Designed miniproteins, single chains, continued (2). Designs and how they scored, part 1

Scores and structures below are computed, not measured.

Each design is a single chain, and the fold is of that chain. pLDDT is the mean over its residues in the fold that is shown.

## One batch from the design tools (miniprotein)

Design m4001
Fold by ESMFold2-Fast:
Structure m4001 (fold): chain A 77 residues (1-77)
Amino acid sequence: SGEDLVARMIIREAEEIIKEAEKLLTSKNPEVQKYAKQAIDYARKAIEYARQGDVETALEYLKKAVEYLNKAKEIEK
């Protein structure tokens, strides 16, 4: 179904966010580390809800994961 496809896409995108955020955990800036950890936590929640078929909740957590990843990347510049 379309929702199954979207769930799979959310999981893949969240996994990429986790990989990118994990690299930022090596930052010397504690603020970058904090936002990177938040991005990982939200991405993990997105994966959990997507696996349960709750695509709507998964998308909300994916959006938060992207927001915190972008905050970490903006500071790391």
Scores: mean pLDDT 89

Design m4002
Fold by ESMFold2-Fast:
Order: sequence, then structure tokens, then C-alpha cells
Structure m4002 (fold): chain A 87 residues (1-87)
Amino acid sequence: SKIVEDLKEAVENENFLEADILLGVLKLEAAVNKDEELLEAVNKVEEKLISYAKKVGSTQVITNEVPKETYTKEDVLKALEELEKVL
């Protein structure tokens, strides 16, 4: 899907603000459609994205929460593949 392609591109380019906004759009759509599988998949991507963004020193991610685990770029991309499966 275009949104997952856009998310992958944003992550590859370290455009974490764009990635966060795109995840927010999907999260809103999941809430409106009561799609718990989509919401869970989005939350898993968001957790890994926030961790990766903080690891590379980005201040673009809008959150007050610190992830409990440290994730890599590969972990984020894998979570995006799982997100694609529920879209």
C-alpha cells in the first residue's frame, strides 16, 4: 500500500516526523473502523520507531514516553512488513 511505502521511505530517510504523522493517520483510521489488529500493528511500529529515532539522536518524534527496549532500523522495517499484512 502507498502509506506503508511512504512510511518505509520516511524511516529510510530518517524523516521521523513524517513517519509519526503517517502512523497517526493509520491509528485514527483503525479507531474509526474499530480495527484492533491494525491498531496493534501501528502501536508496534510506533514503539520501535520512537526507540530507533531516539537512538540516532532525533528530536522529531512527538512523545513523552521512553520505550523500554532499544530497537534498530531493521526492527522498524520488519514491523512495517507486519503492518502491511493487516492492511
Scores: mean pLDDT 78

Design m4003
Fold by ESMFold2-Fast:
Structure m4003 (fold): chain A 87 residues (1-87)
Amino acid sequence: SIVMPEEELRERFFEYARENLRKLLPQIREEAANTPDEKVKRALEALIKLVEGEISPEEALEALLEAGGESVRETAEVLVRAAAEVA
């Protein structure tokens, strides 16, 4: 098994998110509308608003951390950075 360094995984996830996030916005909107979890809904809506340039990266990060907690911080930071780049 090949073990990829965490830094390379984060960079690849960032590039994937940057390239695909705008194309995934309709799916993210549908998931936000259908989720029973209000924190997850808020986080998905915050991600959409960040891509659309309507909120700050800091506000989007707070929403993602409220939904996932500290265990998702690294992933949330990469996703917020990618979303800000496509705005």
Scores: mean pLDDT 80

Design m4004
Fold by ESMFold2-Fast:
Structure m4004 (fold): chain A 67 residues (1-67)
Amino acid sequence: MEIKPDMTLEEIREHLKSDPRLTDEEADEIVRRYELLVNVAGMSKEEAVEFVNRLIEAARRDRELAA
């Protein structure tokens, strides 16, 4: 499940915390990274969403490998 560029930070956080494959700490870290990419790095919301969705997939993969 992917986040969308039109989502607010609150909606992204709720979406990630609803995923049973992610911990609350992982969700908060992903939200923090998204905020830094958009607000500090000047990345477009679409590019930041692509990057963050890759982080989500990596976190899920690492959980699957650890299980």
Scores: mean pLDDT 74

Design m4005
Fold by ESMFold2-Fast:
Structure m4005 (fold): chain A 66 residues (1-66)
Amino acid sequence: KLEQVVEEVVLFTQELIKKTKVPKEKIEEIAREAFEKYKPLLKTKSVEEVIKLIKEEIEKKVKELE
């Protein structure tokens, strides 16, 4: 469960780093914060739903820095 979420978030974060001018360190910090925010939802939500929420939060936060 958790490993799948981490893998998907890492891959998504790496793709965003390639596409944006936002510093890698900031994108990684945003990804970590989004992961910690939504990780508790794994108790009640599907892995797919949690991954979607994390990706949406990361994309929104990164876009705000552009």
Scores: mean pLDDT 80

Design m4006
Fold by ESMFold2-Fast:
Structure m4006 (fold): chain A 86 residues (1-86)
Amino acid sequence: DRLKELIERIEEILNIPDSREATQRLHELAEEFGIDLSKVVTMALLLEKKREEGDEERMEKLIEAVFNSKTSDELREKVKELFKNQ
């Protein structure tokens, strides 16, 4: 599963204490997976939030939505569905 491999590699990068090294590794990861750096950074932020807040199922669905969305409009519709019963 490409998404699972990407998540595992982002979590590994988030354990790097040097912010410059971590940023460079995220850039290299984005190039390797053929995705936008902004997308990888957004997924990293959601994974960090998952670690701190423990809302595991919702964060995992948001990460999947970011990974599979090609446009901001597509991402917005997927996010809307995830929060439909707030």
Scores: mean pLDDT 74

Design m4007
Fold by ESMFold2-Fast:
Structure m4007 (fold): chain A 100 residues (1-100)
Amino acid sequence: LPSFREIADGIVEQSREVLEWAREGRISFGAAAEILLSNARLLRDMATQALASGDRETALYLLDRAIEVARMAAEIGSGSIKEEAEELVRELEEQRRRIE
């Protein structure tokens, strides 16, 4: 079975592809931002599961990946989606500080 880190790396790679698709005009920035926000939330949920299992090291790795993807969503998002992504970045950074 792939590790949480390997799964997270796959989600980040897919997220970078989604961002590129938006930049190329293959999908709308709104659609891309929604996908990226969803991916960041999935990474956050995985981090919460890792932390609950006592794996602080993996939880920190997953939070760093979640922050990266949430920032991608904030960069290309607009209106409420941008605000939700920026709020998620803030929450993830606070959660990361509490684990450190």
Scores: mean pLDDT 90

Design m4008
Fold by ESMFold2-Fast:
Structure m4008 (fold): chain A 82 residues (1-82)
Amino acid sequence: LEEVGKKIKEKAPEVAEDMIAEIEKELNITLSEEAREEIRKLVEKLADDVVDALAGKLSREQLLQKQQETVQQMLEIAKSEK
């Protein structure tokens, strides 16, 4: 459990960069530094929420709600750049 939480947090920056690259490629746009930073923060926040859920601090329903909100915010950021 402790190892899983550590790996999730260590992977968050890499996941954020991969998501940014895929969004830029799929929409054929270049995201601003501001948009990239916001996406990185959202991915880090989601990683924290997953770790909290694994520790029993969040219910499954609360985690799903936070995940849906985070995905929606990422889509809104991407749309604002297009």
Scores: mean pLDDT 78

Design m4009
Fold by ESMFold2-Fast:
Structure m4009 (fold): chain A 83 residues (1-83)
Amino acid sequence: KFEEEIKKAEQKLKDLETDYLNKVREAGEKVQSLLDNAKTPEDKEKYKKAGEELLKLRRDAFSDIGNAYKEYQKLKEELEKKK
């Protein structure tokens, strides 16, 4: 029962890491494209906003993955107490 819960937490962590990796990659490509094509003040504002979105995404990823990892570790520690 508890071992299955640990496996689900591990899978959730891996899925979350994969999802954020893909989102960060896409956001990074968008930022690079906007930088390469920044010709007007409006284009530069778009680049700035995309960069801010990427930074927010990276912060959210670090927080969410960190929290999921802490939950996974707590479950592993609880399992060790029972062995």
Scores: mean pLDDT 80

Design m4010
Fold by ESMFold2-Fast:
Structure m4010 (fold): chain A 74 residues (1-74)
Amino acid sequence: SLKEQLERAAEAAIKVGEQLGLPEIGKKVAELIKNNKWEEVEKVIKELEEEGKDEAASNLRGAIVAGKNPAVFE
């Protein structure tokens, strides 16, 4: 379901944020994902790229894309 996809993507964003030492950004992105605010999520990622945090931006994008895939389980 969409809710399960959003929850998985949000959890991935939190985890990646913690791993990168950016827990507040991970939480912010997760909240936007839970509210289906993908345009705002892309803006946060773009801001990270503009700050030279390319690794963080890339890892967040990857986690979000993986989370948006259809659930393997019901």
Scores: mean pLDDT 78

Design m4011
Fold by ESMFold2-Fast:
Structure m4011 (fold): chain A 87 residues (1-87)
Amino acid sequence: SALREQLLAVLEELRDELSEEQYELVRAIIDTVVTVAEDLRARGASPEQVADAAVAWLRQLLSESGLPEEVVERLVRRFAEVIRAEV
């Protein structure tokens, strides 16, 4: 999906700031968020509803990930921008 490709592109820009384990963890979070967005879209949710739910789920999963606070804040900001633009 275009959303998944754009989120992975942002993750790749931050590759040098993440360990291999952190990269794979964030990639798994992206896959979960994309699945949620696709399911809501398939059920007829509006673009605004899909974007809001995807961003909320992303924020929750990243906050619970154990990643450093600064990294979480940067990822949430960058990914939320992509989600709102692509959805």
Scores: mean pLDDT 85

Design m4012
Fold by ESMFold2-Fast:
Formats: C-alpha cells, structure tokens, sequence
Structure m4012 (fold): chain A 91 residues (1-91)
C-alpha cells in the first residue's frame, strides 16, 4: 500500500527509508510525488535512491526537482540528477 510506504519514508531508521523509496520507485508514476519529497531526505543515500527512481520512471513532471538536485551537497546525487535530466529529455 502506497500510504504505508509513504509513512516509512519518515521513519527515523535510514535503512527503512531507503527500502521504502526503492519500493515506491517500483510502483511507477503513482510514487512520483513521494519520491520528489524523498529527494530532500537528510541522508544522501535516500536522496540518491529517490533521484534514481524518478529517472527510471522518466516522468517529465520530475524535471524541476531533478534540476534542483543538480545543486545537491552530495556529488553522487548531483551527478544522478544531471544524468536523469538528460535521459528524460532524450526520451
């Protein structure tokens, strides 16, 4: 259930948030709003997983948040967001 996974993205345990984001990513477009929110997570691993999931879904509505994440403090998140923009624009 999407609502249960959304609750897990607010869990104090980072591993639970990563797993929730991965599962939400597998739900496709339905997960996009929650994945966009997860790109602001305190953990760079959660943010990267959310960026990767948004890129895999390929929805153009994610372009504004991906552009914001090219300025992320974590280089892996920055690079992932840049790659995601190029892939979505190239579809």
Amino acid sequence: ELEKLEKLTDDPDVDKRIEAVKQIGSLGIKGVPILEKATDDKSPEVRFTAVYSLTSIGDESSLPILKKKTKDKDKRVQDGAFSGILLIEGM
Scores: mean pLDDT 86

Design m4013
Fold by ESMFold2-Fast:
Structure m4013 (fold): chain A 77 residues (1-77)
Amino acid sequence: SPLSMAESILYFREFGDGLTRLLKENPELPEEERRELMDEVAKKARERTKNTPEEELREIEERLEKLREENREKAKE
C-alpha cells in the first residue's frame, strides 16, 4: 500500500540521517559503542515513523517519486 511504502521511505530517511550524523559526530567511537548508538537511531526512526500523520506520509511518497525521476535522468548521463 502507499502508506506502507511511505512509512518505509520515512524510516529509511530518518535512519539514514541519524546514521550520517552519528558517524560524523563519532568518527573514533569503538565499534561496539557505535553499534549500540546505531540501534538507538533505528529505534528513534521507528517511533518517528509511527507518529507521522497520513498527510506527511503522502508528501514523502511524492518526494520519493521526484527522486526516482531525478535518478532516472542522472542514469542517462
Scores: mean pLDDT 74

Design m4014
Fold by ESMFold2-Fast:
Structure m4014 (fold): chain A 80 residues (1-80)
Amino acid sequence: ASPETREALFHEAEATLHLMKAFLSEDKEEKIEHLEKALEHLEKAIELLEKDDSPLAQENRKALEEAIEILKEEIEKLKK
C-alpha cells in the first residue's frame, strides 16, 4: 500500500475508536465530542486517499465519503 493509504488506515482506526466511545457515552456533550473527533479523522483519511489512485483506495474513499455525510447529520441533530 502507498504511504498515503497506510496513513489513511491509521485515521480510519482512530475514527472507529471515537465512534465506539460515542456509542458507549450516555452524556450528550461527550457523545458529540467523540463524533466530532471521528469526523475529523475520517476527513483526514479521505484527503490522504485522494492522493492514491489504486482501486482499493478509491473504494475506501467512496465508503468514507458516505460515512462522513451520515456523521454530519447525526452531529447536527444532537446539537439541536
Scores: mean pLDDT 83

Design m4015
Fold by ESMFold2-Fast:
Structure m4015 (fold): chain A 91 residues (1-91)
Amino acid sequence: MTIIEFGVEVPEEAFEAEVEATFHLMSATIAKLAGDYKEAAEHYEKAAEYLLRAAELLEERSPEYAERLREEAEELRKEAEKYKELAKKKE
């Protein structure tokens, strides 16, 4: 099924991927605030994976939006690596 998001008609699967990315981003933030750096890193990595999936699904319909999703995924992967290193330093 298709929906309209940001003025673009998108597959339902792309919208679901963005929702999953948002869930993992919020979960990463909660884990980070709790000092659970390993869990935070895992959620940031999952959020990035879902944004890349959404970008792949949207590439033909909205290449500019897909590129923004890839840029956001890259930033989330940098956050994941940061928290992986913090988790190693903790123990």
Scores: mean pLDDT 80

Design m4016
Fold by ESMFold2-Fast:
Structure m4016 (fold): chain A 89 residues (1-89)
Amino acid sequence: MKAVGKIKLVGEEEKVKEAIEKIKEFVDAMKELEIEVEIEEKDGKAVGTITITSKTGHISAIEMAAEQAREIAKEIEGLEVEVETEVVE
């Protein structure tokens, strides 16, 4: 069993990149989490997708990362954030 969280960020390119870097720093501090990032940029706007995987299957670690991502996005004006969490057996 593993837990997977997906965080989607939409906004201006610089703001999306700033949020992604802050989220990466938080996730890198958690040894049990893996992070994958995809960024699509067009005309100064970006859509960033962050996929966080818990190797131990601890959904609480994913939930903590998702909540931190929401707080980071709130500090950056003009970002939209969407979070999905799934447990894979």
Scores: mean pLDDT 76

Design m4017
Fold by ESMFold2-Fast:
Structure m4017 (fold): chain A 85 residues (1-85)
Amino acid sequence: SMLSQRATDLALQGRYDEARDLAVQAARNGDLNGALGTGAIMASRGQPQGIRVAQTVRRQARRQGNDSLVQTADSVIDTGRRRMQ
């Protein structure tokens, strides 16, 4: 979505709070893959905003029964936690 594309651009610029807010909005609008992509970028950079986005995606994916996306979101959360330590 346009929201997740903009969120990714903001994350690449280091604007992590703004990127989180747009990525969460994209997830709420049904763009779980785009939101998770933004979350993964922030998580790989050790930013807690990425974990929050991935947690939002995980919860929504679980409600939809999308086990594959739940596993991917869990991987992003784990990556973020390792990078923050």
Scores: mean pLDDT 90

Design m4018
Fold by ESMFold2-Fast:
Structure m4018 (fold): chain A 68 residues (1-68)
Amino acid sequence: KLDVVKEMLLKAADELSGPAAQRVREAAESAKNATDAIMKGTEAANQLSGEARERVLKAIKEAFEKAK
């Protein structure tokens, strides 16, 4: 469910700031389906480090479980 994945990514972005938040928001907004959102979110997380990466990856995991 795209809306669930998008919501979880945007929630994670709200806990970030600057370029990290922007990358996650762009991943959520540009996604065309749930799988695409997970893929783009993961790619954005791979460009981050430390706490920011952990928050985004956690959001993706939770979104994946809720989309079942």
Scores: mean pLDDT 75

Design m4019
Fold by ESMFold2-Fast:
Structure m4019 (fold): chain A 72 residues (1-72)
Amino acid sequence: TPAERSAEAFDIAVKIIEALVANDEAAVKRYINLAKEKGLQVLVANELQRFLPLANEELQTKLQLVIQQLLS
């Protein structure tokens, strides 16, 4: 369902944020690839965009790059 897809996209977005905070570039790449494989990349990008105002400047820069990678 759309609600189940949104929940899965939110879970992937959280895992991307956790990996970015942990400076785990390999994990970030795995979750980006997972989002694309599941066709959730737009929903994950939207979730990350909602978190941008809550992040510090360094994390905001990293999130913007990940959003761009998800949408390419």
Scores: mean pLDDT 89

Design m4020
Fold by ESMFold2-Fast:
Structure m4020 (fold): chain A 76 residues (1-76)
Amino acid sequence: DEVERFRLRLQIDVLEREAKNLIEKYPELSEDVEKILQKIDEARKALDNGDIETARKLLYEAQELLIKVKKKAEEL
């Protein structure tokens, strides 16, 4: 579904921007943010290959990691 792919691409782009902003503000979290960026890259590749289910799963995992990293940032 092209609409689903478009929505997932937008979510991936937003998540990547948030992750990059987080690493700029908190360089101490670089290792954790790198894991998020890796999941985002894998999600984008899955989406490019038409694997919507894998892209959705990887995006979910990246979002979950971002929440955990944001919690760590609040402690800095």
Scores: mean pLDDT 85

Design m4021
Fold by ESMFold2-Fast:
Structure m4021 (fold): chain A 100 residues (1-100)
Amino acid sequence: SKREIAERILEALLEAFPSLRQYVREDGRVETEAAIDALASLTGWSREEAEEWVKRVDKDKDGFLSLEEFHELVREAMARSPAFARWIERETGLAPEALD
C-alpha cells in the first residue's frame, strides 16, 4: 500500500538522519522544515528548490506532511532527481514505479 511504502522510506530517512526522529509524529507526519532539509541534502537541490516542492505537496498548509503527502513528495523527487532515486533504491529497494 502507499502507506507501507511511505513508512518504509521514512524509516530509511530516519536511519540516515536520526535527528529527524524528533520531527516525526507517532502517526508518521513529518514537520515540513525537517522534510526540506532532508530533501535538499539527498537531491543536491538548493534549500529553496526543496522548499518549493515540500510546499507544493503540503495541501493543508499545516506545517506537517501526512504519509500520503510524503509519498507524493518522494514520488516527485525520485522522478526529478537521479541522485535521490538511486538513494531510495539503495536503502529501500524501491524503484520509481513502486510509487505509482
Scores: mean pLDDT 78

Design m4022
Fold by ESMFold2-Fast:
Structure m4022 (fold): chain A 92 residues (1-92)
Amino acid sequence: SELEEAKARLEEATAKFLESLEGAIKYIESLEAPEELKKETIEKLRKIKKEVEELAAKPVRSVEEAEEKLEELRRLEGEAQEIIKEFFEKLK
């Protein structure tokens, strides 16, 4: 049951993050901002999305593997937040 619970937490966190990335991409595309800056930022966020999808595609065989993937997911979330922060800083 612990492995199934760990897998469920990872799956939920992954789904929420992918939804947040799609929302961020759509939001940035809707903003009045330099087109080149929007394209650069969206490409970086799409690269993170691909990494998340690749992470999710790998089988989870233990609680330890699920925890390791959750930590990697949190690292990617932090990277996405920094990309978004840099976008808004460049608008100043």
Scores: mean pLDDT 88

Design m4023
Fold by ESMFold2-Fast:
Structure m4023 (fold): chain A 88 residues (1-88)
Amino acid sequence: SELEELLEEARRLLEEIERLAKEGKLEPKEALEAEVQVGVAEISLAVLETLKRRGKEIDEEEEKRLLELARRQLEEARKIIEEALKKK
């Protein structure tokens, strides 16, 4: 499912941020900014997962909105990483 795919992307992105920070390729501020964007995405995904778990009828448009918001936040995290790496 898209929800599971985005949760997996968020997990992998956090692992990448931690690896790059450990290697000195991301400064603490850059790592924190990227992690905040991933965290916001995870909140959107957690809302959707909670609604599904509680058996609430989810508006198809609302589900799409939350998934799209999560995708945009993960993309912002990727941009922060890419821009940081370009400076080095």
Scores: mean pLDDT 83

Design m4024
Fold by ESMFold2-Fast:
Structure m4024 (fold): chain A 71 residues (1-71)
Amino acid sequence: ELEERKKKIEELLKKEGVYLHPSFIDLLAEWGITEEELKEIIELGKKDSVAAYQKLVELIRKRFEERRKKL
């Protein structure tokens, strides 16, 4: 469920001390990004912010491609 996914993302961000605008959280949930995937990106960002950004972009690209194939 979308609402459950949003709650999991919000809880993870609160636990990790990261703030994201609610609209961005909505987008992550809509794209089907899981709590586990987001946690990996946050952990990577603590070591290498550029690599974390690249991984997030690739993940979003993969989700868009998967959605496109359903149409």
Scores: mean pLDDT 74

Design m4025
Fold by ESMFold2-Fast:
Structure m4025 (fold): chain A 95 residues (1-95)
Amino acid sequence: MKETKEKFVRELLTLVANEDLDGLEKLLEEALEKGLITEEEKEEILEQARKIIEELRKYLETLDPEKRKRLKEAIATYIKASGPEAIAEAQKILE
């Protein structure tokens, strides 16, 4: 049970970080088939991820070019640094 949830969370975080909505939909379909989430949870996760990605894009468009570049670099660095250890730590907190 724990291993299946851990894999799901890792893949979810990776897809959100890569703004891969198609991959996210496929992951959620697999999780639904495995009984890890409900149909309602699938819709909620997709809607929330879509809103976050959209808001970030809109926010980036309102920033000065220098601030936009710095924020993008910071996000990329954070994602790269957050790697397997950060994902494992998050999973441990979730149990």
Scores: mean pLDDT 65

Design m4026
Fold by ESMFold2-Fast:
Structure m4026 (fold): chain A 62 residues (1-62)
Amino acid sequence: MLEADGRRLDAQFSPERLEALAAEVAARRSDPVSYTGARILAIGAELDGADRLAEALRRGVE
């Protein structure tokens, strides 16, 4: 996928929104389906260059 698209997606998230996303993922981490989905999304975000989004998702699952 295009790295530029991931960076653009990353720029759309404020630090507050990323923290809210991490908290939401953490709240659902006891659900195996939600936990696995969040891990897959974090990998996808990282591959697309959305590093901030990938970090927020990883914080939620760990």
Scores: mean pLDDT 67

Design m4027
Fold by ESMFold2-Fast:
Structure m4027 (fold): chain A 75 residues (1-75)
Amino acid sequence: ADALRAAAEAARYQKATVEEQGNALVQKLLDEGRKSTPEEAEILNEKAKRVQAGVDAGVAALTAREAALEAQAAA
């Protein structure tokens, strides 16, 4: 029970870290885009979208893992 709850907390922490680091990288790419030519800004905006998609996928996977671990701990 304790080990499963600790694993669920670890997944929650990883989810928060992925969101924080991913959002920081997206913001950095968008900030660089604002200082760049329009062509460079388009490339950086596309990179930001790809990073956001990766973050969303990772968060979804970690959310599912957290829920599964909490369900096992409750059984």
Scores: mean pLDDT 83

Design m4028
Fold by ESMFold2-Fast:
Structure m4028 (fold): chain A 63 residues (1-63)
Amino acid sequence: EKAAEAGRKAAEYAANGDTDGALRWIVEASLYGGVNAALGASTGGTRGDPEQGAKAAKIGAEK
């Protein structure tokens, strides 16, 4: 759950143009779900889609 929340927040901050905030939450995702969760959060951030970022981070954390 924490990895999914971090992924969602990373995408939200990226969509709002806050690169520093987005990067912070990508790092948080990596702490809770490892590199795969961070990659998922980055993917969601690129699209500016918080739900996709959360889903990808959760899947990464579960693997």
Scores: mean pLDDT 66

Design m4029
Fold by ESMFold2-Fast:
Structure m4029 (fold): chain A 56 residues (1-56)
Amino acid sequence: MKGSNPPSEKEAYDKINNGESLLPTDEELAEWLGGTAEDLRKLKVFAWPEVPKELS
């Protein structure tokens, strides 16, 4: 892998370890679905008005 390597695969593993291994990240989900992480991220941003912090 010199100029044709999918960094998303490598990042997926790193992200899991860095974030949480309980739930797969959006990037992993996108890869599983065969789509793009960017698409999932965009959708999440628009439909993610919920603050990650629980206010209630």
Scores: mean pLDDT 55

Design m4030
Fold by ESMFold2-Fast:
Structure m4030 (fold): chain A 84 residues (1-84)
Amino acid sequence: SLLDKIDEAIELLKQGKPLREVAEVLGVTRGNPDSLVTIAGAIVLAAKKEGYDIPGEVPPITSREELIDFLKELKKKIEENLAK
């Protein structure tokens, strides 16, 4: 599931794994897999394609910690959608 992929991506980021491994887990097929913003944008698009009502705007993400926080907030928004 998308939630399981997000959880796996967060764990890989916490373990200091290369961004390309994170991108592979999240199914990122376009753009630079070593880009924090590209990874964030791709997962937002995937969630929207699955019908989740989430904001389409990706904030500036300049660190692995900011990407982790973004993925946690995205997970929360997906869970809120499932609770409706």
Scores: mean pLDDT 77

Design m4031
Fold by ESMFold2-Fast:
Structure m4031 (fold): chain A 77 residues (1-77)
Amino acid sequence: SAAGGAAAAGGGLAAVRGDVERARELAEEAERTSPVAGELGRRAAEGAERGDASVATGGAIGGIGEAIHADMNAAVE
């Protein structure tokens, strides 16, 4: 199941677009798979909320990477 990766990717995209509400919802979903991905997703949403594109983008990319890494590690086991 790649639910965490999909949620992190969707949340990151929402954050970059400035859709704070969706970014927060998807960060919570990503947290269910990886606490680190959820934390970075929330950071992206916070960046979007204050209009800080650098923080929103950085958090989004980091969250997606962590969620994918968690999914890959689960697949190897």
Scores: mean pLDDT 70

Design m4032
Fold by ESMFold2-Fast:
Structure m4032 (fold): chain A 119 residues (1-119)
Amino acid sequence: DQAQLDALLQELADLGVSPAIIDQIRALYQAGKISLENLQLLVEAIRAVRERDYDTAIKYFSQLLKNTHDPEALIVLSEALADVLDRVQGGDPSDIEAGSLLAFARMVRSIAKLILKRE
């Protein structure tokens, strides 16, 4: 559903995900590698980060990771979360929760890149 995709991508842009990452998400959706349900989980996780509700962010990101099996999708989805977390952490370097979740998102990306390289 193009209208649902466009609405979710606009919400990610409004939440501060970079245009380059949004273009990668669009390409992966067109390739059938990301579902609208998983994009909704990403939006909810990033919204929670913006609200500094890190328990809710972890809940939605954990659901997203359980539902996502494609390593290319894992790379891009974790990059989107890390992009927003890096900005939050940069604005408040004392935010240990934002820093810890950023490190976790970057680790997921690194593991997914390693898996993709072996395939």
Scores: mean pLDDT 86

Design m4033
Fold by ESMFold2-Fast:
Structure m4033 (fold): chain A 84 residues (1-84)
Amino acid sequence: MKKEGEELGEKLAKEMKDNVLKSGGSSETYKKSSKELNELVKKYPEYSEVINEKGQKGLDDAMNELKEQRKKQRDSLLAKLLAE
């Protein structure tokens, strides 16, 4: 039982992070992922604490990744404009 809850929470966190990254990382995508996390917590109330903790950490990791991606995209566009 505990092992299933841990695996479910960890898989959710990874899937949520991947979905945010794959969708191009808009702020709207972040909000949508947060809503999906909330719905999953309601679907599996027995694992709600584990899912919420792991999912929230996954969202924070995704947000940090988005910030880095945005910075790299801006730097890349500036470099391209300066080169051309």
Scores: mean pLDDT 70

Design m4034
Fold by ESMFold2-Fast:
Structure m4034 (fold): chain A 78 residues (1-78)
Amino acid sequence: SEKENFESAIETAEKSLEWLKKNESEFSKEEFQKIRDTVVPLLLELAKYLESKGYTELAERARKLAKELEEFIDEKLS
């Protein structure tokens, strides 16, 4: 189903953030800036879409992931 596809996508994105944290030394500040500037807005737009579909828990997960990604990268750029 569409919902199951979004669940899988969010699970993959969550795992990708954990991988990024484990491999942080492989990335330049410019690469982190690009990830933040492209991925965080996309996650927030996804959260809005999921909320509009009534997938409230998935929308909350997407917003939490966006916040964690932004905070992680902002720390690396400081």
Scores: mean pLDDT 88

Design m4035
Fold by ESMFold2-Fast:
Structure m4035 (fold): chain A 110 residues (1-110)
Amino acid sequence: SPIDQQIKVLRQIGNAMSEGSQRLKDAAENGESQAKIDALLKETVDRSVAIAAPYLSPAQLDRLRALLVAFGKQVKDLVLRYVTDPSYTKSQLQTEVSALLDQTLNQIAS
């Protein structure tokens, strides 16, 4: 059904976003450059858009890209806080990234 296809695509996008967030955290923990972090964000957005490309119109893909770019910027800010603020824990980072992921997937689904 169209609903089953949408759920499958959203799950695949969610997995790509989650993996991208983990790679960004690892790169920041390893002291990688801002250029490397930005490249990982771009790669995550491009992969997620590619997953949806067969199923969405150009206008829907533009909306998806905008939502994914916003998600990536917010995750970058949280990760940078995590590596610079000793009071900000891995548990807090995981909770806030998970909340952003859920919010973004709900916006994509609407």
Scores: mean pLDDT 87

